# Designs tried in a protein design run: designed miniproteins, single chains. Part 72

Each design is a single chain, and the fold is of that chain. pLDDT is the mean over its residues in the fold that is shown.

## One batch from the design tools (miniprotein)

Design m2493
Fold by ESMFold2-Fast:
Structure m2493 (fold): chain A 83 residues (1-83)
Amino acid sequence: MEIDEEGFKKIQELSQTLDSEQVALAVGQAIRLSAELSGKKEEEIKKLAEKFGMSESTVLNIISTGLALYERDPSKVEGVIKF
């Protein structure tokens, strides 16, 4: 689902804890998962949560926020997330 600009602030706060590269990889995989039909999105989200050491809810928030902001205005995300 789309998230407003408040989600962008959460991505910026998380990028202070995580490397920008890790956040970029998570968002990149979110875009890919969205493009390749539903598939097993829930399993992939769990794998990302374990890989980056975060909760599934945090991964979903990063994915939803990053994807929504990237679709609306890529320039707002490129400063924090590199694709």
Scores: mean pLDDT 54

Design m2494
Fold by ESMFold2-Fast:
Structure m2494 (fold): chain A 94 residues (1-94)
Amino acid sequence: NTNVETVLKKTEPTLLQIIADLSDSDRQKILGEYREYLEIAAKDTSFEALSLIATGDLEDLRVILEQARSQGLSDSAIATILLDYLKKKKEALK
């Protein structure tokens, strides 16, 4: 889906910046789940709506990460929380 590739190319740098302190393995897992989420969301969504959804999700991920860090959680625990969040978002679209 061309819309997914366009949105991913636009939003991926921001996502990678948010999760920059996490391990390479965890960053790859999060990126994979995010891509899969966008593919599901794109099925019945316009490019403009998909872009807005993706931007909102990145801000939510940033807030979740910052809150978890403020609570003293490890990078591994933060990665698990972000992965669970994305999985829940995917299930909500089914």
Scores: mean pLDDT 82

Design m2495
Fold by ESMFold2-Fast:
Structure m2495 (fold): chain A 95 residues (1-95)
Amino acid sequence: SIKEKAISLARMAEAGLGVAEEAMKTNPEAARKIVDLVVDTLDEAIELARQAGHTEAAELFEKARDYARKGVDEGPEAFRKAIELVRKAIELLEK
């Protein structure tokens, strides 16, 4: 289903954000590439959530995407905020 695909993509993005945070300690260039993949994954999750009528979840994914982009420049708290927002969006989709 569209909702199950959005949840799956969101869980992949959550995992990717954790990997990006860890990668920042040893290879910032690799972390930037991981963030680009996370952003693309969240963009697909946003589109699927909107198509399924889950506007609030889509807005949380958009905020998570923005924090993910900031994480490489602003540090680990931005990645943690992105993860928190992704988890909140997943909870809304699982209702």
Scores: mean pLDDT 88

Design m2496
Fold by ESMFold2-Fast:
Structure m2496 (fold): chain A 75 residues (1-75)
Amino acid sequence: SAGEALSAAGKALEKADRDTLERIREAVRAGDAETAAELLKELGLSDETAAAVRQALQTPGGRAALLQGVEEALE
């Protein structure tokens, strides 16, 4: 599900360095769901989970959830 994919992305963000987190944040803010999903794949997400995240990022709620995860990981 989209919620499960976003949860998996959040866990991957906790392991990411600051540079990677900032790149993901910029991609999401730019509406570039494909780049955000590819960066999450570099953090260890499967192709299937990354595709589900890319789909979730087409919604305002999905974008807000991932941005919150990035902001929490940056703190």
Scores: mean pLDDT 83

Design m2497
Fold by ESMFold2-Fast:
Structure m2497 (fold): chain A 90 residues (1-90)
Amino acid sequence: MEGKEIVSEPRESRWREEAGRRVRALTQIKVIKTDDKVIAEGRMLVEAPDGTWSEVGLRLEATPENFDKVLKEVQARIDELAARADAEAA
């Protein structure tokens, strides 16, 4: 297989209180590198205060020349989101 696929481990935020309810988020990112492009697909599932689930999708396409930058940016964003969620839950 010529494409390189990197899938992040699903990251579940800690429970936090929002509008008097407990909420959390599940985040997973998948990065696919091919010869002609890089595709990053992000999925975030958020449990809302009213008990409904919302899915937020992110899809980014970049050139292979920018793969290392895209990978670093995606990883940093995952780490930032996880750190913020954990800080808010603490």
Scores: mean pLDDT 56

Design m2498
Fold by ESMFold2-Fast:
Structure m2498 (fold): chain A 93 residues (1-93)
Amino acid sequence: MAPPSLEEFRKLVEEVRKVRESLTPFEKEWLEIAEEALEKGLLVFATGVTDRSQVEAKIAAAKAALAERGLTVEGTRVIQVSEDEVVVVLAAR
């Protein structure tokens, strides 16, 4: 499958924005990151839920995987899911 286009990602963000008031704290933080990435012309990719101790290894693996697809990671954010678990969000073009 082709990677999602910037236009498809923009449409997804617009749909999520319509239900902002009913979003979980996690989804609200993701939306803020996604809106900032879109303003910069970047696509957003998220890891699955990851133990905090594995974050650095997950970032390295995700950067390598995106580089194989011709994408350069320009920003990395971490969203806390629980005390010990996070989701890593990467902004790339």
Scores: mean pLDDT 78

Design m2499
Fold by ESMFold2-Fast:
Structure m2499 (fold): chain A 67 residues (1-67)
Amino acid sequence: TPLQERLDKLLTFILENRLAKNPLSREELIDAAQKAFPEFPRGLIEDLIDVAEKMTDEQLERLANEL
């Protein structure tokens, strides 16, 4: 569905930031994600970012391969 494609892109956006050499801070990432994906509530974006922050690099790479 179009919503699923947008969610996959949001997850990819968060994962790419997490794996970047110079990642955005939590607040900068939330603001950037909310601007890029206004269809999602801020609370959902915050929860997804917080989950990604707690994941290991190996877990993040595995998830990225499934998106």
Scores: mean pLDDT 81

Design m2500
Fold by ESMFold2-Fast:
Structure m2500 (fold): chain A 94 residues (1-94)
Amino acid sequence: VFPIFAEARQRAAALRDEYLRRVERELGFREEDRELVDRRVTEYENFLNYVASVLIPEKRISLEEAKQLILGRVDEFAAELEERYRRRLAEKLA
């Protein structure tokens, strides 16, 4: 396992945990929030496995390209959670 994969998994898990804590404190927790983030983390793990088992061994991308792609997906996940939080906050205040 490349170090970047472990780092990316840790970052995704931290984003999930922080989102759930913010929602619990500020918006009121819903089971849908846990289900969504758990599904997203699972989808991300499947993506990491695809990169490791297909894209890198088949030489479809370089290791540097793989690092950029992996970290880009973590950044995208962070942005998605922030946008969902903002929408939920707006709905609560409406």
Scores: mean pLDDT 81

Design m2501
Fold by ESMFold2-Fast:
Structure m2501 (fold): chain A 70 residues (1-70)
Amino acid sequence: MRVQALSPNSERATEAAIEAQRALREAGASQEDLDELAETLTRMAGSDEEEAVEAIREKAERILRRIEEE
């Protein structure tokens, strides 16, 4: 395969997002919360792998904290 500038997300970032979505669903996240995480993954498309993973984890942590306070 030949994809350079069109790589949507790194494999690591995609895995982090999948794990975060699963954890958030288990915690009772709303569709709006899940959409917020998905938007973050979309915005990080083409970003550096470590930056994308960190952004996804930070967003998931903020959403989880909101759920836990309910």
Scores: mean pLDDT 72

Design m2502
Fold by ESMFold2-Fast:
Structure m2502 (fold): chain A 69 residues (1-69)
Amino acid sequence: SAEEALEEARKYIEEAKKAIQDGNVTLAEKYIDKAVEYARRLFEAGRYEEAQRLVDEINKLKEEVEKLK
């Protein structure tokens, strides 16, 4: 369901934040990719505002990961 996709996206965003804090670039990128997959499912379900907020947060995490390289 869209609710499950939202929960999973948030979970992977939090896991990505932890991986970034730990300096684990590879793990952070894997969790970011998972969060992107679930955000895409929210767009497909018509939950555009929620999906866009997740994408905005994911993009900030991607920028943080690039600073670790």
Scores: mean pLDDT 88

Design m2503
Fold by ESMFold2-Fast:
Structure m2503 (fold): chain A 86 residues (1-86)
Amino acid sequence: MDLIGQAVDQVRLAEQLADEAVATAGDIARAEQLKQQAEEAFQEALKLAEEAREVNPDGGEGLLAIIQERQADSLGRVDAALEAAR
């Protein structure tokens, strides 16, 4: 099973959902729902990366760091857009 590929797919989904949340920040209820879906996708990506680390420690550790950075950046952008829309 390609755990790294699955984690990357979840990150892509999460980033797409976060971008949609930023674009729809004027609809706070919808943007919050999209943010929750993005958070869930990032959580799945982190879980898959942790499983990948058990099989390939170097590759999994690098992937975890990248996902954590992208999660912080993406969700931070959503939070900023939601605050600006209030």
Scores: mean pLDDT 84

Design m2504
Fold by ESMFold2-Fast:
Structure m2504 (fold): chain A 106 residues (1-106)
Amino acid sequence: DKTIKKIVDLVNQGKIDEAYKLTKEYVKNGGSLEKIVKEVGSNVKNPLNAKKLLEKLAADPELQSETVYVALGRLYRVLFLPEEAEKVYAEGLKLFPDSKLLRAEA
């Protein structure tokens, strides 16, 4: 997917606001947020840049999904921020109480 690759490239360049805008447009046009989150988690070299994008996605009520909260929590653990991971999983469970993915992480 050319658009997902461009989003990953922008995140790798630290162009987080541009990556966020392109993600929002991609999802608005029927693109999969789950695929973007997976590719960001797998192909972004700097985890701090991945964290910045996922934090923007989690803060946007139009882009909130269990997948974003799972990925952000896992990334906080990779960054040695376990308290932040616990908080993001708890917040995700408030929004998605039936999420099997979030229950497995919490």
Scores: mean pLDDT 85

Design m2505
Fold by ESMFold2-Fast:
Structure m2505 (fold): chain A 67 residues (1-67)
Amino acid sequence: SLEELVEEARRLREEAIRAAAELSPVIQKNVEKDGEEAIREGEKSEEAAREAVRNLRRGLQTLREQL
């Protein structure tokens, strides 16, 4: 459902913000902003929400590889 996908996206954004905080404040701020924008777009449709989840998972993986 759209609600479940948006909830997943919010959770992924929260995890990405935590990972980015360990790297630098600048990266954290950028990840926070980009994640917020992705979630806003994702709220428009279920297909957009799936895209947002995919993009956030990819971003989180990249951040975790730097830790």
Scores: mean pLDDT 84

Design m2506
Fold by ESMFold2-Fast:
Structure m2506 (fold): chain A 74 residues (1-74)
Amino acid sequence: EWTPKELEARKKVLEELYEKMKRLIEEGKLPEDEREAVKEMIEWLREKKEKSKDPNEVKALEKLIEEAERELAA
């Protein structure tokens, strides 16, 4: 279950991810293959986790990475 602080962190992470994806689409750099696009997202989330100093953001990133990895494994 998500805590309120983890949900706030998740919202901010998803907003940043959306902006990154939008920029990649505009630059023609987003992979056309859905699995490759998901891998790109996972790499970005992992890099963000390595740089994060906020424990709530780290937990939100861990859960988002797990969700994305589950999607990739299906």
Scores: mean pLDDT 76

Design m2507
Fold by ESMFold2-Fast:
Structure m2507 (fold): chain A 104 residues (1-104)
Amino acid sequence: SDEREVLSLIARAEQAIEAGDWEAARRYVEQVEALDVPLSRSAAGNLLHVAVLAAEAGAWELAERIVRYLVRHSSEEDRRRVLEELRRLGLDELARLVEEELAR
């Protein structure tokens, strides 16, 4: 199942971040990008959490890649939820990126 594979890769990326292994986290995100599949609400929420962890750690390139994937592969409702959460957390640069990607 694509859904199961996506969720597994996201969980591995989160575990890699917890271990401080940013190269492994980037590889798992690249594997999610390579699947190029629509995200369920659960997968979108979990992937947003990984983007937040990356941004808080200063891994901005990884956070931006994740946010771009979220915008392209999420429903309109889930894109609004991503914007609201990023704004709530004060991640204004990532919120701007979501708005810019939606305008393309």
Scores: mean pLDDT 87

Design m2508
Fold by ESMFold2-Fast:
Formats: C-alpha cells, structure tokens, sequence
Structure m2508 (fold): chain A 75 residues (1-75)
C-alpha cells in the first residue's frame, strides 16, 4: 500500500511538472520497497525512474513508474 501510494503520487507529480515532489516520492517508494523486500525488478524500475527524472527524460520516467506500479499490483 505505501509503495503504491508513493508511486501514484510520483506519477501525478511528473505529469504536473513537479519534479522535486516526484523525486521525493520515488525515493520514499524505493525505501519502502527495500524494507518490504520487494522483487529486484521493482527496485530496478524505481532506480531507472529516478535516473530518468534527473536526466530530464520524463517519458522514460513515466514508463518506469508505470511498470513498477504494475509489478507491485501483482504482489
């Protein structure tokens, strides 16, 4: 639930152009995912989303956030 909430808020923040809020929510999602021992594939998509936001590649960031959401929903 906590990981899903942060991923959804990160998605909303990217869509709004609030990249600082997006990064904060992505870091919170990553920390929660590590604490809950989620699959490495979830962690990898979170890392790629963070890198994409930092690189200014917001299309790639959205793709990685959506993939992380899909993977977490299957758990």
Amino acid sequence: EEVLEHLRKALEAIEKGDYQAALNHLFEAYQAAVEKKLPDEVLEHLRQAIRSVLAGDFEAALEHVRKALELVEKL
Scores: mean pLDDT 86

Design m2509
Fold by ESMFold2-Fast:
Structure m2509 (fold): chain A 115 residues (1-115)
Amino acid sequence: MIEVTMSGGGTFKEGSTLTLTGTFTGFDPATATVDWLMLRPETGVLETIAYGSSTSAPRFGSRFQSSVDKAKSQATLTMSDLKVEDTAVYYFLVTDPKAKEVAGLGNGAKVTVVA
């Protein structure tokens, strides 16, 4: 059975740092890839932060960084110097390109950034 678990949402002050952690089961961690996505309440559009287990988040420069520990089937998104516009629901998507399986879009982690 494919399962994805996320932790680390909540309400944060501007300038804070937070780490979102996702874990997954039912995938081969050697072939699985991780995408980080955000849904901003004002646009209603699902936007890509980091794709295909990329460590960089080009739209966020060095503020957002992702990592994947394949041996532990765990991914993290570290968000530094939080801004009010970072307020969104964050999603963790796991795919296996070899098996074409997809999981992990559930309810996501709700992050609110206040001034």
Scores: mean pLDDT 73

Design m2510
Fold by ESMFold2-Fast:
Structure m2510 (fold): chain A 55 residues (1-55)
Amino acid sequence: MKRIKVMEEAVKEGQKLAEFAKQARKTLTPQQAKKLTDQKGKDQSKKVEEFSKKA
């Protein structure tokens, strides 16, 4: 299915977020890292959702 490409993009964005979370945890305090990661995750989820709807 050509929708596999949309799923692949979603997975890629998820991995990017995980990487960001790891880096944030290393440079920021645990609480700050969690808050920033959560905020970024919500933004990313919305973007992926919009992408999926247009595919």
Scores: mean pLDDT 69

Design m2511
Fold by ESMFold2-Fast:
Structure m2511 (fold): chain A 131 residues (1-131)
Amino acid sequence: VSERVQEEIERFREAVERAAELARSLGDPAIEEALEELEKALQKLLEDPSVQNLNAALSALADLLGVFRASRPPADVAAAFEAAATEAFLSGFRAMVELGASDEDIEFFIGLAEALGLSEEVIEELRELAE
């Protein structure tokens, strides 16, 4: 694994752990279930940094984001979570590009980020990473 992939996976891990801590603070059983799946995917990614494990971790993060928003969190917690989730998506996508993910995998996750309502600036950055 290249130094750049290791740096981006480390940034992804830190951002995911921050998002997980914020989500866990809400005490919602649906959030706890999504969080357990995300933590499993993250553990597999850390043991074997592959495109497949990154895809699983990014998908689990997207599921957590959806469940978190459905819980109607306080504005301060929501803002902090959105920032951490955005940082995780950006770092995860940079790692996917460096690992040689297919254009199909990259486009799928850009579409997922758009569907989840990430900002126009973030979507543009993801598209630039895909080129």
Scores: mean pLDDT 81

Design m2512
Fold by ESMFold2-Fast:
Structure m2512 (fold): chain A 76 residues (1-76)
Amino acid sequence: SLKLERAIAYLQGLGFDRESAEELARRMLELAPEASVEEIEAAVDEAVKRLQEEGKPLTKENLEEALEEVIKERFP
């Protein structure tokens, strides 16, 4: 999927390896299958912002939890 590959590339740009980026991207698309690439990228940006504001490190686990919260808020 082109949408999946673009989400993976965006997450790799944040420093994640391909395996972690793919797991995160697939989770986002499971929660919000109709989200556009732009909406996915915006959700990632918001999740990263929340982690920075909370003083939490940008780990796969922390980003996964933050992304799940953002997506549930934006795609109820």
Scores: mean pLDDT 87

Design m2513
Fold by ESMFold2-Fast:
Structure m2513 (fold): chain A 80 residues (1-80)
Amino acid sequence: SLLEEAKEKIKELIENQEDPIKLWDILKEVLETLGEEATKELIKYILLLAGRKEEDITEEEIEEIVKRLKEYLENEEKYK
């Protein structure tokens, strides 16, 4: 599945200390293809990989990250 492939790609990017822009591109593809709920799951996965405790990750925090991602994408469209 695309979500499972995205999780593996992100894990490899983090382990190899690759460019953060590539991580952003993966989040964009998941949001555009699978929608907001799959993107929230992926963001939670990233935060857990970064060493955050599951108990410390709130739905509000995840929604705020999704909102910022959407605003970033809307700004890119305005400059096409």
Scores: mean pLDDT 77

Design m2514
Fold by ESMFold2-Fast:
Structure m2514 (fold): chain A 67 residues (1-67)
Amino acid sequence: MDEELEKLKQLLLDKGISQSDVDKIVSLYKKAKEAEKKGDKKEARKLVSQMVGEIIRSIGDLIDKRL
Protein backbone atom coordinates (compact mmCIF):
# COMPACT_ATOMS: atom_id res chain seq x y z
CA MET A 1 0.00 0.00 0.00
CA ASP A 2 2.08 2.91 -1.28
CA GLU A 3 -0.78 5.41 -0.76
CA GLU A 4 -0.07 5.60 2.99
CA LEU A 5 3.66 5.88 2.30
CA GLU A 6 3.08 8.70 -0.22
CA LYS A 7 0.85 10.54 2.27
CA LEU A 8 3.50 10.16 4.99
CA LYS A 9 6.13 11.63 2.64
CA GLN A 10 3.88 14.63 1.90
CA LEU A 11 3.16 15.23 5.59
CA LEU A 12 6.87 15.21 6.48
CA LEU A 13 7.71 17.59 3.61
CA ASP A 14 4.82 19.90 4.61
CA LYS A 15 6.28 20.05 8.14
CA GLY A 16 9.54 21.35 6.64
CA ILE A 17 11.62 18.17 6.81
CA SER A 18 14.10 17.99 3.92
CA GLN A 19 13.60 15.64 0.94
CA SER A 20 16.77 13.70 1.87
CA ASP A 21 15.60 13.20 5.48
CA VAL A 22 12.15 12.12 4.26
CA ASP A 23 13.74 9.62 1.86
CA LYS A 24 15.88 8.22 4.68
CA ILE A 25 12.91 7.89 7.06
CA VAL A 26 10.84 6.19 4.32
CA SER A 27 13.73 3.82 3.51
CA LEU A 28 14.04 2.82 7.18
CA TYR A 29 10.26 2.30 7.41
CA LYS A 30 10.29 -0.01 4.37
CA LYS A 31 13.26 -1.99 5.77
CA ALA A 32 11.57 -2.31 9.17
CA LYS A 33 8.39 -3.60 7.48
CA GLU A 34 10.41 -6.18 5.50
CA ALA A 35 12.23 -7.34 8.66
CA GLU A 36 8.88 -7.69 10.47
CA LYS A 37 7.50 -9.69 7.52
CA LYS A 38 10.59 -11.92 7.66
CA GLY A 39 10.04 -12.48 11.41
CA ASP A 40 13.33 -10.80 12.33
CA LYS A 41 12.05 -8.86 15.35
CA LYS A 42 15.55 -7.80 16.45
CA GLU A 43 16.31 -6.24 13.05
CA ALA A 44 12.86 -4.60 12.90
CA ARG A 45 13.46 -3.07 16.35
CA LYS A 46 16.85 -1.67 15.28
CA LEU A 47 15.35 -0.15 12.12
CA VAL A 48 12.42 1.40 14.02
CA SER A 49 14.89 2.87 16.54
CA GLN A 50 16.97 4.33 13.68
CA MET A 51 13.82 5.76 12.05
CA VAL A 52 12.73 7.44 15.33
CA GLY A 53 16.26 8.83 15.76
CA GLU A 54 16.18 10.34 12.26
CA ILE A 55 12.76 11.93 12.94
CA ILE A 56 13.99 13.46 16.24
CA ARG A 57 17.15 14.75 14.53
CA SER A 58 15.12 16.32 11.69
CA ILE A 59 12.80 18.01 14.20
CA GLY A 60 15.86 19.30 16.08
CA ASP A 61 17.21 20.80 12.86
CA LEU A 62 13.86 22.53 12.22
CA ILE A 63 13.80 24.01 15.75
CA ASP A 64 17.39 25.26 15.34
CA LYS A 65 16.49 26.93 12.01
CA ARG A 66 13.53 28.73 13.64
CA LEU A 67 15.69 30.14 16.46
Scores: mean pLDDT 77

Design m2515
Fold by ESMFold2-Fast:
Structure m2515 (fold): chain A 60 residues (1-60)
Amino acid sequence: GEAARAIAAGAAGDGAAAVRYARQASLNGETPDESERAAVAAAVGGGDPAAAGQAGRLGA
């Protein structure tokens, strides 16, 4: 899903793409498990859990 794409983008060093995919995962109603959500947070904000929440908020 898009959460997995966000993790992959972050691993590639593309934080902007990671944010975009994380937001899309939220819009799609994806329910990533806790480890997947932690990986998305790491990809978006360098390990900041608040950054994953910000990605979702930017679409509202």
Scores: mean pLDDT 64

Design m2516
Fold by ESMFold2-Fast:
Structure m2516 (fold): chain A 81 residues (1-81)
Amino acid sequence: SERVKRLREEAIRVGAEAGMQVMGHMSLAIEYEGQARKAKDDPELAKKLLEEAKQHRKKAAEIAREGNRRVEELLKEAEEL
């Protein structure tokens, strides 16, 4: 049915958008962690960079969980039609 097709297409779009946001935050986390490793002569700077990396990893995990939940809900609705 057209409604089933639309729900599956929406699930693909939601998953792709969440995936792009996760990749963005993970890329920033990796960059901050790399900068922290190079800041060996400044432990306070290294600590702040690691805190920034931790926040980006936390945000990526939150986006991934929410994205997966929405995709599963959309696919479940499509299967029940």
Scores: mean pLDDT 90

Design m2517
Fold by ESMFold2-Fast:
Structure m2517 (fold): chain A 92 residues (1-92)
Amino acid sequence: ASQEELEKKVTELLLKIDELLLKNPEALKYLNPELIKEDIEKLKTGDPEIVKQRARVLYLQLEYFPEIYSLVLTPEELEEAKAILEEYLAKV
């Protein structure tokens, strides 16, 4: 995929995960829903620095807190998300 296609894929992934977290009451025991809503609004601006920062944070969160993300992602989806983020972060 082109760099632009990868950036779009990462932005869509970040939005998808935030939306899944907001729909899961168990995940919201560990996460502030207002901060997730703010993150969604920031990601919608299309600011590449915001996307890059959020991609780095999510990659670390998936590595250090997989139990939270396993509430909304299958093991296969979690590994695919990490792979997409790792590919993106290697190029920015």
Scores: mean pLDDT 84

Design m2518
Fold by ESMFold2-Fast:
Structure m2518 (fold): chain A 59 residues (1-59)
Amino acid sequence: SRIDEAAAQVNEAVVLAQKGASPAEIRKGIELTRRVGEEVPELASAAETAAALMEKLLA
């Protein structure tokens, strides 16, 4: 489903960030994740949590 596809994209971004993706790649992942949270209300909470996790990896 579209929701499953969006969730998979967010999970992929988090996994790449945790594996040591560059700061630029992590920022792109955060942007994608925030768009998913805005466009897919069912994933809004999960997207917020994922974005916060990735932001911590940039600190």
Scores: mean pLDDT 85

Design m2519
Fold by ESMFold2-Fast:
Structure m2519 (fold): chain A 56 residues (1-56)
Amino acid sequence: SLEEAAEEEARRLVAEGKDTPESIKQAGKRLSEEFGVPELVAANLVTRAVVRLKRA
């Protein structure tokens, strides 16, 4: 699902220490193209997943 893909991208970015706005935007763009959703929606899902991972 889109949510699972966003969480997978977030886990990768956090593990690599690359959870920057630029990297999140690029991940959102890829997911937008893959799932047919607006880039902002995909980027917001990645951002929320990154925040959850860093708080846990």
Scores: mean pLDDT 81

Design m2520
Fold by ESMFold2-Fast:
Structure m2520 (fold): chain A 70 residues (1-70)
Amino acid sequence: SMERLELNNKAAQATRKAIEEARKEGIEISTLQKNELLVAARDYVLENPEASLEELTEFAIERLKEMVAA
């Protein structure tokens, strides 16, 4: 549905922003980790469809930092 496409697009945008911020700090993540981050952001936005792009981006940044720390 169109609604699901919009939520998926928001998750993809937040994931891209989180990866770009990490790159500015010299942090590179694998393709597998990028895919896992996108899935996590997608799951989050499905549970919280009213979350702003800013809130979703903050979630993605926190999740990315957890992935790198592990």
Scores: mean pLDDT 85

Design m2521
Fold by ESMFold2-Fast:
Structure m2521 (fold): chain A 87 residues (1-87)
Amino acid sequence: SPRAVRDRAMDVFVEVAKELEAEIKELRSKVKTNEEAIELLETFLAKFKALMAERKATLSPEEAAALDALVASFEAYVKREIEKLRA
């Protein structure tokens, strides 16, 4: 069902986000400049996308498409945050 597809994609998204949450909190506490914050966000986004691509290989095509949409929305959000730090 469409709900089951979305729920599975969301479960994968949340699991990966939780795995990275502790690491990001630790690194964020050590950031002193906007340049370091940008590098942290770019590194986080790359790592997040890599983990998502790995998990995506285990999903159906419909679930993978739903996950891609969630990842694209999150990437757009992170890129907007980076743009604020560059200004």
Scores: mean pLDDT 83

Design m2522
Fold by ESMFold2-Fast:
Structure m2522 (fold): chain A 74 residues (1-74)
Amino acid sequence: MEVVEKAVELFAARLSPEQRALLALAVEAIRTGDEAKKAAALAAAEANPALTAAIDAFFQAHRDELVAEAEAAV
């Protein structure tokens, strides 16, 4: 769990402020397991499909690098 959380933190640091805000909402929903927060995060992602796609594309392009950095940081 620690490595995944650190990977998300490092990934967020490389995103735009808008992309970072959307990612933070999703991470909080996953961490708390709160159904209302999950619904809000899903609604935000659906309202911003281009932003969500950009976040996913960036993560896929830098996945190995982000995982290696997260492992080194924990």
Scores: mean pLDDT 68

Design m2523
Fold by ESMFold2-Fast:
Structure m2523 (fold): chain A 71 residues (1-71)
Amino acid sequence: SVAEGAALATLLVREQYGEEEARRAARTAVTHYRTAGDEERAAAVEEGHRRALEAWARDPEAARARVAAAL
């Protein structure tokens, strides 16, 4: 799903470059979907991104394991 893809992308970028870069990447994806008129996918990116940052804050080790399993 778009939300799951956004969540995994957020975890990957957060691990490599930090939270601000992850937030920037999510904003870019949301802007692209909104410019295309795709409000549902834009909302899915925002939701996936939000949940991923919450998961990282609670348990970074589990978040890394989730990324590894998806790659």
Scores: mean pLDDT 84

Design m2524
Fold by ESMFold2-Fast:
Structure m2524 (fold): chain A 92 residues (1-92)
Amino acid sequence: LKEDLDKAKGKVLVLTSGGLIAERVYEEVKDRKDVLFESVLAGRPAIERAKKEGVKTAIVVYGPSDFERAAGRNAERIAEELGLEVIRHELP
């Protein structure tokens, strides 16, 4: 995740599943002023807000469960529809 963040230029939206995965991802990004952190379940309004704030790239962090993978795919689709570049990051 850090390597993907360091390659992205400008403001980045990080979308993650909930629970302990969200807490771990948040600890990696919380000190970065160029990162907006949101749940994959926050939906279109949160992604639209990020785009209006100048975000060009969304990183979608996929959890291992079928539900988390489906939620990640949905968030990726919404971000792509809104014209953001999408980077997939899968957790083991």
Scores: mean pLDDT 74

Design m2525
Fold by ESMFold2-Fast:
Formats: C-alpha cells, sequence, structure tokens
Structure m2525 (fold): chain A 92 residues (1-92)
C-alpha cells in the first residue's frame, strides 16, 4: 500500500532524506558494480517501506548511506539533507 509506505517514510524521514541526499550527490562517482549494490539496497528498502517495517527500513536507509560514503568518500551536508527532507515531505 502506498499509504503504508508514506507513513513509514514519515517516521524515518531523517534517515531516508540523508540516504537520498547522499545518493544524489555521489551518483556520478559510483561504479557499475556499486550502482547494482545500491539498487539492491533500494529494492530491500522499498519492500520494508511497503510492509510498514519501520525498524528494518531505518536500518536499510542507514546501511545505504554508509555504503555510498564508504565507496565514494562523498557525504551529504546538513543543507543537502534538509532540502531532500522538504522534497520528500511534498509527497507525503
Amino acid sequence: SDEKAKKTIAEILEEVARAQATLEKAKDKLTPEQQREVLALIGELNEALAAGDVEKARKLAEELTKFIIEKTGIEASEEDIEKAKKEIEEFL
């Protein structure tokens, strides 16, 4: 349910916003192999969001952010995160 996913995103908005901002900033620095791993994590995150599994979704969003930072050395600023948070809230 789209409604269930939206409610779960609202509960972990900071973590999802950080993951989105980090990915947007680093996307051009990811290798094809790293892009596949990121897509797999996004897939698992989307399944957890659709299921309303707040705890699993939070962990996956944090793992996605950590993976991108470890592979690229690129980290989103607090300004980048706040912008992503506002953009996500427009769809909630």
Scores: mean pLDDT 87

Design m2526
Fold by ESMFold2-Fast:
Structure m2526 (fold): chain A 64 residues (1-64)
Amino acid sequence: SQEYQNFLRAVEAVRRGDLKTVQDYLDQLSDEHRALLSQYLVAEARGDQEEVERILQQVKQLSS
């Protein structure tokens, strides 16, 4: 789905430090998807792979 793709592109842009591209994709995400993006980035920074996978599944479910 477009929302799931936009979420993944936002994650990739954050990893690259491309803050302009991050803002463009964030503007296309729902409030719920933006909250999940924040949770994803925190989990990834902690190295919590189980939480990262859980969040990705939740994003996929919301985006279908």
Scores: mean pLDDT 81

Design m2527
Fold by ESMFold2-Fast:
Structure m2527 (fold): chain A 75 residues (1-75)
Amino acid sequence: SQVDQRQKSIIMFSLIGIYSEAQFKAKKNKLPESKIEEIEKLYEETFKKLKTSSAEEGKQLLDETEEKIKKILNG
């Protein structure tokens, strides 16, 4: 539906924000290149999944991805 499409756009925008902040933190903290690549691949795969998900599924994917990125950043 149009409502679901708007909600998905908000979720995708939030993912971009999470990724941008994570990339900034990783570079600031001088994380190994392998960890930076891991964050990038996780972002790309999640973005791809969000394109075919429902809004409800997208919210869950967003929360799970944010937690995974946090774990990568913290080691």
Scores: mean pLDDT 85

